# Ledger of designs, part 94: designed miniproteins, single chains, continued (4)

Each design is a single chain, and the fold is of that chain. pLDDT is the mean over its residues in the fold that is shown.

## One batch from the design tools (miniprotein)

Design m15260
Fold by ESMFold2-Fast:
Structure m15260 (fold): chain A 117 residues (1-117)
Amino acid sequence: TREEAEKLVEKGKEADKEGTAEGYKEAALYYIDAAKIYVEQKDYEEALKAVEEAKEAALKLLELKKDKLSPTQYTGLKLRLIGLVESIRLALDRKDVAAALAALEQFRQHVEEIGSL
């Protein structure tokens, strides 16, 4: 429900406030899960806001992992993150629920991969 998505957004904000790699990972995942609910409810404006918050949290996560990565690995992970967010944005613009949910799931998997570094 929309109320469940709003609760996930608030959990994301609390996780982001921790300022840690684990906090940013949890924030991104909460925002992605909220975006999935908004997409299923066809609330594309709120879905886009949640996706942008997830992108910012995931970029902060990646920056904290930078010391563990070569410049090539860092650039590759960052470009994939940006590309996945753009795929979601395009699906939302087209109101393509199936494409948006598929891209959100790929984004979720990418965040979990970065968090495991």
Scores: mean pLDDT 91

Design m15261
Fold by ESMFold2-Fast:
Structure m15261 (fold): chain A 64 residues (1-64)
Amino acid sequence: SKDVILEAAKAYQFDTLRENAGKLPQAEKDALVAEFQDIYENSSDISTKIKAIRVLGYFNEKVT
């Protein structure tokens, strides 16, 4: 299930994240938060920023 959650985050599968994000171990959550914060900060595309911040919302209510 961990790999499914990781792939769901990268694919922006919000339904899977809604049901399963809380099940991911803390170390994996921290790694994904760092990855999607980097995407949010460095992307020039508004759509990509919105998707990244939405993924962050499922793992942590704190963004950037």
Scores: mean pLDDT 76

Design m15262
Fold by ESMFold2-Fast:
Structure m15262 (fold): chain A 131 residues (1-131)
Amino acid sequence: MSEEQQAALKELEAAVARFGALVRSLGNPELEAALAELEARLAELRANPSIKAANGTLSALVDTLGVFRASNPPAAVAAAVEAAFTEAALSAFKLMVLLKASDEDLQFMLGLMRAVGLSEETIAEMEELAS
């Protein structure tokens, strides 16, 4: 990996760690299972950095967010988790760009980010990174 790709991966790891810590604070066993899958995907990405592994990590982030939202969390915790998710998603997307993901892969991920309700400002930042 290039120095820039290594920095982006470390940024993603830190963002996932922050997201995971907030989600774990709820003590929900269903969320623990989702986080374990996310951590497994991130470990695969660390061992063998690829567009497929980055996509897998981002998909696991989305799945964990879905389980979290379904748990009807308190508003203050929800706001913090949503912010941490946004940071992790942006970091994962940046890593995909640095790994030279195709326009098709990047557009698919942008569509997924819109579907999960990321802000138009964050989507615009992702689109600028892909340009």
Scores: mean pLDDT 86

Design m15263
Fold by ESMFold2-Fast:
Structure m15263 (fold): chain A 112 residues (1-112)
Amino acid sequence: MDFAAVLERAVALLLSDPALAERFLASPPLEAVRLMFELLGQDDAAAAVRRIEAGAVTDEDILTVFRALGQDQGAVDALRAHVGEDAVPAAARALLEEVGAALRELLRRALA
């Protein structure tokens, strides 16, 4: 599943549950991404997001969340090449915060 298809599926599921949609919109970006992965049945990716929030992230956690977003090892390698190895955890966190913000914006537009 590509990234756009993951977002579309998450929004469709949230639109079917008004209470969950309200909780999602009220959540900080990283919590919103974690709730999305739980909703999609991606429990390993949800656990990886919790570790990223705690600052205890591994390379496997980054790969797990990228795969859950429809990306692969090549996307992780491209990120590492762009920001440098030491900056990958912070860059992955920033990317997930942007994903959470984008999901909240898509959900707000769908509810309007």
Scores: mean pLDDT 81

Design m15264
Fold by ESMFold2-Fast:
Structure m15264 (fold): chain A 91 residues (1-91)
Amino acid sequence: MREELYELAYKLGYLIGKAYADKSVELSKELREESIKIQEWLQENTKTEEDREIVLKGIKEGILKVAEEERKAGRYEEAEKLEKLLEEMIK
């Protein structure tokens, strides 16, 4: 289950990053609906503080992946916005 926690948290972070970078209302809605389903599963399966750390790491790395993809595509401002989001999550 720990591997599934990380993989689903990573996917959630990736979807959050995509929704944050995308300016399309419809695409953002679809990504948000997908993220809600993953959030519900993670909430049910996150039982310990160690599980919480795995989930948080996965989410952060997923968002970072989107930031890297945006940089490779020449969208540096979008990448910087995602990096700021990551900094705020370190609280």
Scores: mean pLDDT 76

Design m15265
Fold by ESMFold2-Fast:
Structure m15265 (fold): chain A 81 residues (1-81)
Amino acid sequence: MLTEEQKKELEAKAQELRKRAQEIEEKKASLEEILELAEERGELMLEKVELEGVLDVEEVKKQIEEELEKLRKLIEELKEK
């Protein structure tokens, strides 16, 4: 179960990632920066699931890696234009 302190720490990390996402969108940052943000968001989600203990961490990690791989392929397709 998440403590109040752990919830605040995870929320602070989520706020920082949201701020970076807004800056990337506003400044039309590189596709590479978008991928980096997605990887950090995946890491935060995995940390949250691990702390909650409600799901198989390995299954969640696999799903995150599959979604990141899909995003990488989409970015490469966009770069080929």
Scores: mean pLDDT 67

Design m15266
Fold by ESMFold2-Fast:
Structure m15266 (fold): chain A 103 residues (1-103)
Amino acid sequence: SMHEVALKLVSLQVRIVGDFTEMYFTASDEEKKILDEINKLFTQMMRQLEANINDPEKMEQILKDFIKQVNELAKKLSAKSQKIVNDILEYLKETMKEIIELL
């Protein structure tokens, strides 16, 4: 249902914003530059997903490419920040899979 999709998106966004904000607040200036790059990639991915909402296979490829790029950037972060980024990517993968299956 559309209500279920909306609740999953809101819950995902709240979790991501919370975890990302905590990580960003405690990050070094050098790490913040990397986190800014990750945030830009996230914004681009969301726009690409909206443009391809009727193409599940392309949406999966967009997500896969985003995750690959973020994982490469995350290697430059502290172990603590890498864990938070990995947890966020897992929530994103699980929620987007459920959303795609509902469409």
Scores: mean pLDDT 83

Design m15267
Fold by ESMFold2-Fast:
Parts: sequence; structure tokens; C-alpha cells
Structure m15267 (fold): chain A 78 residues (1-78)
Amino acid sequence: ISPWVAVIAVRQLLKEVEEKIKDPETRQKAIDLLNQAIRAFLAGDYETAIKYLKEAAKLAPEDIRKQINDLIEDIKRS
């Protein structure tokens, strides 16, 4: 997977987090973590990006968590 494809995928996850996480405090924490993952990808720091994705997954409902885990697997296969 290209780093830009990963960034696009995380941006789509940001939209789903904004729509599906109803608790504002949890939603903001998840948004912050996903934005930090994007910055890490742009910096070429994939290990840090995966760490932020894992932390965001802990806050996410099952459907979003699955999408984050699928993205982590795609990144690791690259």
C-alpha cells in the first residue's frame, strides 16, 4: 500500500468517527489520534502511525475498529 493510499483511508475513517461516535470527548480523542497517524505517515514514520491507529481503534465502535485493523494489516503487508 502506498503511503498516500493510507492517508486517504485514514481521512475516510475521520469522517466515520465524526458521524458514528456520539460521545464528544471520545470523538475528539479519536480524531486527534487519527490526525496524529496522518502526520506520522507523511513524515515516513509508519511505526508511530500504526501506534496511533491502534490507540484510535480502542476508542472506536466495532465497525470502525475493524476498518482500522484492516488498514494496519494492509500497511504491514507493504
Scores: mean pLDDT 84

Design m15268
Fold by ESMFold2-Fast:
Structure m15268 (fold): chain A 91 residues (1-91)
Amino acid sequence: GPLEATLRAVAEAIAAGDLARAEAILARAVAEGVISRELADALLAAARAALAGDEAGARAALERVKALTDNEAALAALRAGIEAALEKNKL
């Protein structure tokens, strides 16, 4: 569904190191009513933290995302994207 497609696209942008793409995907999803602003803010916080190499910030943001959605497949994709970005940006 649109929620799953949005979280997967955000996960791909995070894994690619493309914060601008993640921001654009989230802004469009909020404008189209696919996700809440609260969920978009949590996803953007996760993306920013992961791309900055902030493991603690990324974990805190991911816990907020988990509180706002129970879509296990989308959450698994998001977690993988965050982990990939943290591995690249912590060095």
Scores: mean pLDDT 85

Design m15269
Fold by ESMFold2-Fast:
Structure m15269 (fold): chain A 67 residues (1-67)
Amino acid sequence: SPKEEAIRVLIEAGYSEGQARFLVESLLKLAKQGMTKEQLKQYLIQAGLSPDAAERAAELIMEAAAE
C-alpha cells in the first residue's frame, strides 16, 4: 500500500519503524485536512529527509490520503 511504502522510505532515511509509522499516520491526517504535497515535502525536508526521499514520501502520503 502507499502508506506502507511511505513508512519504508522513512525507515530507509533512518527512522525507527514506530517513529516512521507514527509520522506517516500524522501526515496522512494533515493531507486529508488539505495539506498540500509541497507542504508535506517541506516538512519532511525539515525533519531530515533528503529532497528526493521527501518528494517520494509526500507523493505516497498524498496517494494514501486519496484512498
Scores: mean pLDDT 87

Design m15270
Fold by ESMFold2-Fast:
Structure m15270 (fold): chain A 94 residues (1-94)
Amino acid sequence: MAEEIRAIVREAADRVVERLKALGFSDETVQAVREGLDQLANVLSQMTREEAVEFLRRAADLFEALAKQSTDPKIAEYYRVLAEELREAAERLA
């Protein structure tokens, strides 16, 4: 359901924001990520549950790959946080 998809993705966004703050990312970076994930929640709420789960799993896989390719440890942690929280959101929706 659209409301459930939106709620779960927004909860994931809240966890991403808190984890990035704890890692010392700037307020500007944290706000940009929150805005991006809020837009993602709106887009995914237009999808079926199955489509939203598939999208989140693919996004998590992409961010995990980006984390592994990153030579900057801080950028690697940024992508790892996104990958983990989006994967968790997919599992909660599945």
Scores: mean pLDDT 86

Design m15271
Fold by ESMFold2-Fast:
Structure m15271 (fold): chain A 116 residues (1-116)
Amino acid sequence: SLEEELLAGEPVSFDEIEKHREEIEKKYGVDPRLAAAVLMAAGFPLTIESIEAVAKALSKKPDKAFQVVALLAYATGLTPEEVLRLLNQGIDGLRELYARLQGRKSVREKALELLS
């Protein structure tokens, strides 16, 4: 199942995700930071395997960037414009999104719906 793929592999740091950015963008046409943000909102571990699984699923979706921004706005309580600003800040933006997700309800079901 997709959920099993999202639990696969060893957890990695944001810095390790950045090292794989070019490979994942070339293979799927998806920024791995976008995939990482979906995983964080859904409460799944960040692994190279889970990031690739999300990137592969998002590669098949029209307006994937808009759908991810909408999911993150819902998950964080931020506006879409604030979410987009954070995503454009690279790793520092991911760290801020992670902090904003703490103490909020997981959007796992909505994330899995997006990725289906």
Scores: mean pLDDT 83

Design m15272
Fold by ESMFold2-Fast:
Structure m15272 (fold): chain A 83 residues (1-83)
Amino acid sequence: EKEELLKRFDELLEKMLKDGLISEEEAKALRELFKKLVEEDLEAAKYFLEALEKFYYALTNPSLPKEEKDKLREEVVKLYEKA
């Protein structure tokens, strides 16, 4: 499970970097945070990954309105601040 979560997270970060949604520095910080969550709180790691996946897919989905994208961005920031 832990290895699968780390792999999914790395794949997501690579996609976000390619699309210019995050910087290399932000990707490094997110990876450090996620690795810590996987080691200390597997449940929190799952929720964080799901929130970040929703954020990514929302930003790349042309059918999703700006208001929903902004809401998901706030959720990602909230999780980052909480961790």
Scores: mean pLDDT 72

Design m15273
Fold by ESMFold2-Fast:
Structure m15273 (fold): chain A 72 residues (1-72)
Amino acid sequence: TAAGGAAAAVGAALAGDGARAAELAKQGNSTPEMIARMAEASGFDPEAARAAGEALAAGDGKRATEYVRAGL
């Protein structure tokens, strides 16, 4: 599911694997909003969660990993 893909993408970003995170977000057809929601559920600040969601949906896994590190 798209929500499952978003959760897996956030998990990969948390592990520092930005490339895998972006791939999982694309495979799950995850929206930035779904990814941001999963990141917030994982303890991210809302601003960092939104930025990470937008980066992952755009395929920028490296940037998403940076936001994840800053948002925890």
Scores: mean pLDDT 76

Design m15274
Fold by ESMFold2-Fast:
Structure m15274 (fold): chain A 83 residues (1-83)
Amino acid sequence: MEDLVARMQALLAENGVNTPLPAPAEVPATVQAGLRGLERIVGTRADAEAVLEKAVGMSPAEFSAALAGDEAARRKLAERMAK
């Protein structure tokens, strides 16, 4: 999911389709929804955040920035996913 929005945006641009993906303001809400789902599995928000950070190697804030199109955060996400 983390790289999917960036890849979809690139593919849309390559095909001449300028359809915006979720606005930057909506990206935190999407991340929060995912954290709420994970919290129901692990029991607490702190544990959900720790699991996400361990799996991705990024904080929720950095992950939100990557989804919103920040190049540095996106590069860091790609590096973490490659492991």
Scores: mean pLDDT 59

Design m15275
Fold by ESMFold2-Fast:
Structure m15275 (fold): chain A 68 residues (1-68)
Amino acid sequence: MSYRELLQRVAQELARRGAELGLSHDLIAEAVRRLVAWLRENPDWSEEEARRKAEEIVEEAARRQKEL
C-alpha cells in the first residue's frame, strides 16, 4: 500500500467514525483536514500513529459538538 492509499484509508475511517458518532458533515470535513495537515507535518508517520491521531481528532470533534 502506498503513502497516498494509507492516507486515503485512514481519512475514510475517520469520516466513517465521525458519522457513527453523529458529527455534522462540516465537523467531519474539518477533522479530515486536521488529520491531513498533521500527516504532512509528520512525514515519517506509521499506520498505527495515523490511526491514533485520527481517533484523537474525532474524539475532540465529538466533545466540541456536545459543547455547542
Scores: mean pLDDT 78

Design m15276
Fold by ESMFold2-Fast:
Structure m15276 (fold): chain A 119 residues (1-119)
Amino acid sequence: LSQEQIEAIRQQLLAILDQVESDPRARPFLEPLDPVKEAPNINDLVQNWVSLSMIREALENGEITTVDEFRLLVDQMYLNVRTINPPGSEVVKQASEVYKELTAQLEALEKQAQEQLAA
């Protein structure tokens, strides 16, 4: 990928992140849970906690240069929410809806990037 393509991908991922952060259903992804109040043993269950704020920092610091790298963090973030919450809970249902919509946007972005490389 050219530097211009990397920057274009970064800007598109930041725009997607802005949309997700404004979605009330994405509340479980915004920040790590308070271990004292919500999950006293969270560190025992979730060694690799990923939040939207951590993904934003990685994008801003240039640690994410591909859609795949962003998707891996999103996958881990969704896995974390499912690990600490009961199956079928409202929070898992809302997180699942956001995850499905987000991954569809990432697939569309990757397809667009492939079309630009073919031109």
Scores: mean pLDDT 72

Design m15277
Fold by ESMFold2-Fast:
Structure m15277 (fold): chain A 72 residues (1-72)
Amino acid sequence: MHIIVSSVEQEDGKITLTLESDNGKKKTVSAEKEKVTVAADASPEEVAEKRGQGYQAVNKAVNKGIEELEKE
């Protein structure tokens, strides 16, 4: 069983993905990109680390959607 991303929408910091399985099942998952506050004097490394945390929420939502589709 393979799951693909059939569509992606981004609006107002919200990312919505539609997942589709080989069985024709569809699951829509949504996650808000976390707003991270960075100090004005923060290093580029600190900025990258904090921004990476915002995308982790999206990745977790996608992975959970995949697990739900696999288990029905």
Scores: mean pLDDT 67

Design m15278
Fold by ESMFold2-Fast:
Structure m15278 (fold): chain A 68 residues (1-68)
Amino acid sequence: DPFLQRLSQIFQDAAQNNDFEGALARLDELAREAEERGDLEMAQEFRDYRDYLLEVEERRKRARELLR
């Protein structure tokens, strides 16, 4: 599944390069592409992953502030 392969790559790139904003942009792109293909279920799944990434980043930010 090319979408799942791209999703895996996005998460790897975000983890290695701290490119959180880039990861969000790429997930938005994948959701749009899935929607254009009529795969509304896959588009929603990518939006859910985007929300998950936002939660993970917020948790990391909070942990960093607490460890000061």
Scores: mean pLDDT 75

Design m15279
Fold by ESMFold2-Fast:
Structure m15279 (fold): chain A 61 residues (1-61)
Amino acid sequence: SLQRQADLELLREALKDHENIKKKIAEMKSKNVPDEEIQKAYEKLSAETVKRLRERRKELE
């Protein structure tokens, strides 16, 4: 039960992180950040999200 609740919470966090990344990318585009820089930011944020979700699982268990 506890592990299932942790899984659901992580799913919610993953969805929020995805939305936050989209907002960050939109903000960068509005500030005329070069496309190359936006690509690197997206890759970095995606990798960071994976690592953060692993840490959050440990906190939720």
Scores: mean pLDDT 78

Design m15280
Fold by ESMFold2-Fast:
Formats: C-alpha cells, structure tokens, sequence
Structure m15280 (fold): chain A 63 residues (1-63)
C-alpha cells in the first residue's frame, strides 16, 4: 500500500464509522456488532487506533 492509499482508507473509515456506531447503539444486532468489529480491525490495519477503539467500545457496550 502507498501512503496515499493508507490516508484515503483512513478517511473512508473515519467517515463511515459514526454511522455504524450509531446503528449499533440504536439496535445492537449480531450482524451490526460483527460489522463494527470488522471495521475496527480495518481501522487498526491502517493505523487509525482512535477510530478502531471507538468501534470496539460500541461493540463491547452492545454485548
């Protein structure tokens, strides 16, 4: 991956994460919790540990 690709992936994940977090908090289905954990892993892979932590916190609160 290039640095530019990593920066764009971080931007996409940061923009998508709030909507998924809100969806998990509104109705914590198994699919939404799983999606939040998957997106958290993706955020961590691109070095966005803050977004990863927020997604994991929402998933953990829902269980």
Amino acid sequence: MTPEQIEEDRRILREAAPGLIAAVRADPTAARIAAARIMAAAASFVGDEETAAELLAAADEAE
Scores: mean pLDDT 82

Design m15281
Fold by ESMFold2-Fast:
Structure m15281 (fold): chain A 74 residues (1-74)
Amino acid sequence: GLEELLEGLSLLPEEARKALADALEAKDYDRAVEIIAEALGLSLSEEEKEQLKANLRALADSPYFPQVLEFLRS
């Protein structure tokens, strides 16, 4: 869920977190998935990539998104 996604994002290196914040603000969810997969060393299936994109879109559309962006840039 959203809480599990936020926990996973906290594991990203600082450079990856900042790049992810920029991609999410640009609504570039394909780039956001690439940043997460590369930073965490994940080999994602097409289904897993689509699910992650859906979760990131849901996060960006949530009332928590400004706080998430602040966290990623901190």
Scores: mean pLDDT 82

Design m15282
Fold by ESMFold2-Fast:
Structure m15282 (fold): chain A 65 residues (1-65)
Amino acid sequence: AQEYYDKGLELYKKGDYWSAAGQFGQAISLDPNFGEAWYNMGKALEEAGMDKSVSDALKAKAKEL
């Protein structure tokens, strides 16, 4: 899980927000309780221009963990 999360952070720093979200998604699939990955996936999708309701749902999931 951590490896995918770290890869997501690197992609986020480079402005590749969609690819970053994909890596955070892989971290979540391996560890569904990885709250930081849920939150950062929401941030990455928001930066990628996806609907705010999607990012809000992912950030809300992070708060449940």
Scores: mean pLDDT 80

Design m15283
Fold by ESMFold2-Fast:
Structure m15283 (fold): chain A 73 residues (1-73)
Amino acid sequence: SVEDILKKADKAIEEARKILPNLTPEQQAELENMIKAIEELKKKVEENPDDVITLTALSIESAGLETFIELAK
């Protein structure tokens, strides 16, 4: 559901912000860019929740952020 996709994105952003101070400067910059991209996609989904393309992009980007967090820890 759209709600599940948004909740997953929010959780990924929250976890990213928690680990941010413990990362290298290069990893911090990349993580901040990923968070910004996800926040922009969230905004687009909130404006048009039926946009399957944007929903798919948000799901993929959120999964990518989760992977980055697991590998960067």
Scores: mean pLDDT 87

Design m15284
Fold by ESMFold2-Fast:
Structure m15284 (fold): chain A 64 residues (1-64)
Amino acid sequence: SAEDKKRAEEILKETEEITNQLFELGLEEKAQELRKQVLDLIKNGDLDGAEELVKKARKELEKL
């Protein structure tokens, strides 16, 4: 649906922001793992799970 596409776009945008920060910190493997997990959740239609994963990743980034 159009709503699901918009949610997926927002999730991917936030994921890109977080992964860019992880790359800047030299945490390339963590960045790749996060991107892969988010894409897998979106592919499976689990947008709620993808949003929660992104929230968790941002909170973990705040502790660094």
Scores: mean pLDDT 87

Design m15285
Fold by ESMFold2-Fast:
Structure m15285 (fold): chain A 92 residues (1-92)
Amino acid sequence: NPAEAVREAMEEAYRNPDMSLEELRERARELAEKYGVDEGRVLAGLYIARLLGQGKSIENALLRYLSEIEKLPIVERNENGEMIELSIEEIE
């Protein structure tokens, strides 16, 4: 059940916000095998919950996940209506 796997992952990472990315990836693999679900879904939950446990907002955590794990550009419209790409530092 993907929802149960992601819930367990998120609760664990939120309580252990000092987990390294290597530890998150290893734990994602373990939980994915335990529940028979996609490892990427579990990793997403772990990564976001860790950032929330560190005191990041949900919006900041989602943008960091999209940038650092999914490798998607973070874009914002400036005051002139132009789309600009933000660095990871600018989404703090």
Scores: mean pLDDT 78

Design m15286
Fold by ESMFold2-Fast:
Structure m15286 (fold): chain A 61 residues (1-61)
Amino acid sequence: DLDLLTKAGQIAAEFAQDESLSVEERRERTRKALLDAGVPQELADSIAKVLERAIEERRAR
């Protein structure tokens, strides 16, 4: 569980840094990568939504 959370955080951070992708593209790629890594769908969806919101908030500032 802890190892899964660490892996999920690393995956999310990698996609969050790719400013050449749209917010929607980063969200979808993060979600897919998390699912491929074995993260449960509910957790993957939650992480992707948090990432999307964080990127949008950063751009609004």
Scores: mean pLDDT 74

Design m15287
Fold by ESMFold2-Fast:
Structure m15287 (fold): chain A 64 residues (1-64)
Amino acid sequence: SYLDNLPIEERKKLAEDLVKAASKNELTPEQKEIVDLFKKAVEADDETMKKLFTEISKRLEERR
């Protein structure tokens, strides 16, 4: 997955940017779950962040 190949620094920045953008929009329940995973990733250690990004990638692939 694209997200799994991003450097840790870029993953953290992407998560922060997405959480900030999402806070200004009304989200579907599914989108809120994904945003909550990004919020957890921002606050997490590197290993937990990688696991959360894998989960996000899996959820996005299932929506294709």
Scores: mean pLDDT 72

Design m15288
Fold by ESMFold2-Fast:
Structure m15288 (fold): chain A 97 residues (1-97)
Amino acid sequence: MSKEEAIEEARRLIAELRARRARLRAELAAARAAGDDAMAAFLERLIADVDAQIAALEEVIRRLERGEISPKEALLFTIGARLRLIGLELDLELARA
């Protein structure tokens, strides 16, 4: 795997996380409008987790560009972050059930 391929995979996940953050912010606005304080607090925690994952992936790209980590290490981190995103989708569905 090339450095360029590892950077592109991380950038693709950052784009997916940013899109999910936008959807979560819209859901937060709806929960607040409905007076659902419990759902609003839950969504605020999910948004904070997504923001942290975006920042971590951006740092992984910087470390990869500096040669501080291997492309394989960057890919493993990106796979882990993608699995966490799947977990977030499941948590949100369970909260709505």
Scores: mean pLDDT 87

Design m15289
Fold by ESMFold2-Fast:
Structure m15289 (fold): chain A 73 residues (1-73)
Amino acid sequence: SEERRRLEERIEELTKHAKEVFTKVYEKYVKENRQDLLDAGKALAGQVPDDFDEKAKIGAGAMAARGREAARA
């Protein structure tokens, strides 16, 4: 199906972009010595798809944790 092929291509592009963004978030928090956010990210890594790289999983989790802290303020 043409629609299925286009959907799969879009998912691949979005997944690649998300991995790049989350990996940069991980690297930023390593640079800033934000161990608190990295630890929070590791705790949330299980909520990220298994096909993501470990750094991207931690970065995604850390971003989610930071978003929750911002919502409390």
Scores: mean pLDDT 81

Design m15290
Fold by ESMFold2-Fast:
Structure m15290 (fold): chain A 80 residues (1-80)
Amino acid sequence: VTDEEIDEALALIWAGVTLADSKHVGPEKALEETLEILEARAATDPRVPLIYRQLSDLAEELGLPELAERFRKLADEVAA
């Protein structure tokens, strides 16, 4: 896992949010797909806890409190 791959995942989240406003693909779906990618890499990349924290904040701003709580728990879990 590389920093470039994680940065690309963040870019996909922001692109997904932008698309959701226009296409109704749903920011929840975009965040969930990114979560699956990051879960696979959590144990090997020290940046993943920070990314989960950012995803939690983003999900909360989008009105997705269940995803926000899930990302927060994952950040705590992989940081421990």
Scores: mean pLDDT 65

Design m15291
Fold by ESMFold2-Fast:
Structure m15291 (fold): chain A 80 residues (1-80)
Amino acid sequence: SAALVAEARRLLDQVLELALEMLERGVPLDEVVEQVRKALVELRREWSKRLSPAVVDELVEEAVRRFEEATGRRLEVPEP
């Protein structure tokens, strides 16, 4: 549903905002990459309970793209 997708995007935005805040505070990039990867794995697991696989994949791809564009660092999120 549109409401569930909106909630998922809100959580996605919060993860990315926290990651950028950590980087600005001087947290090592490798540590931030691992924290974002773990958060996206957990979000994928939760979203998969109520959203279609195609929508979940689109949300994870959006998160990865936005993180890579902001940091220049590649992010790999394992599939379950």
Scores: mean pLDDT 84

Design m15292
Fold by ESMFold2-Fast:
Structure m15292 (fold): chain A 84 residues (1-84)
Amino acid sequence: MKLDEFEEIIMKGQLHFSMGDYEGALEYYEKAREELKRKISLTTGEERERFERKLRHIYFNLGVIYKKLGKDEEAKKYIELSKK
């Protein structure tokens, strides 16, 4: 099964998180965030809404990663962004 660039980045982020490499997971989820923001700027309608929903999930995962790293203020910021 051929993954797109975004799905490949998410898979690597999930792998690093499962290994307890929270710094590595953070790098991949930050890349996924920037890729989704790029896609959102290039799309409209239902496709844009789909990418915005994916971005909210990325924000939630970033919040969990920052919490694991002991960065509670950054974790709170991203958890709040995941609700919008």
Scores: mean pLDDT 82

Design m15293
Fold by ESMFold2-Fast:
Structure m15293 (fold): chain A 83 residues (1-83)
Amino acid sequence: MKKALEEAIEEAEKKLAELYKDVTADDVLPEVYLPVFSWKDGKPTVELVALPREDALAINRRFATESLSVEERTELIRAAAAK
């Protein structure tokens, strides 16, 4: 179970790296993609959700300062996207 989730996270990181491979420190992106993890048919799945930059930064700050579960992180991302 944990290994399958770690593999899904690694896959999401590879997709994000490919998407942003040409982005430099000087680039100002209006939107940022964040990975959302969910369970479908007992398997972990990953979905990339586009959020406004300031909302993505606020969520990432919460991820860094709060001990949030994968489910709680997913809920925050989806709530921000639903605005």
Scores: mean pLDDT 68

Design m15294
Fold by ESMFold2-Fast:
Structure m15294 (fold): chain A 62 residues (1-62)
Amino acid sequence: SVDLDLARLKELELSGSPEAKAYYEELKKTRPEDVVESILLQVNSIYLADLAVEHLKNILLS
């Protein structure tokens, strides 16, 4: 499912795993283009939200 693929991509990217790139390439081969784009947009959105929280913590702790 899209949700499961999204969760795996986020986990691999956050861990800094070299498998993240390989997993993305496999998704492009086996999934329709629109599904892959949707997953990537959601991963980027979640990542930016997490980054904003970390920036807020740094400001509050400084």
Scores: mean pLDDT 61

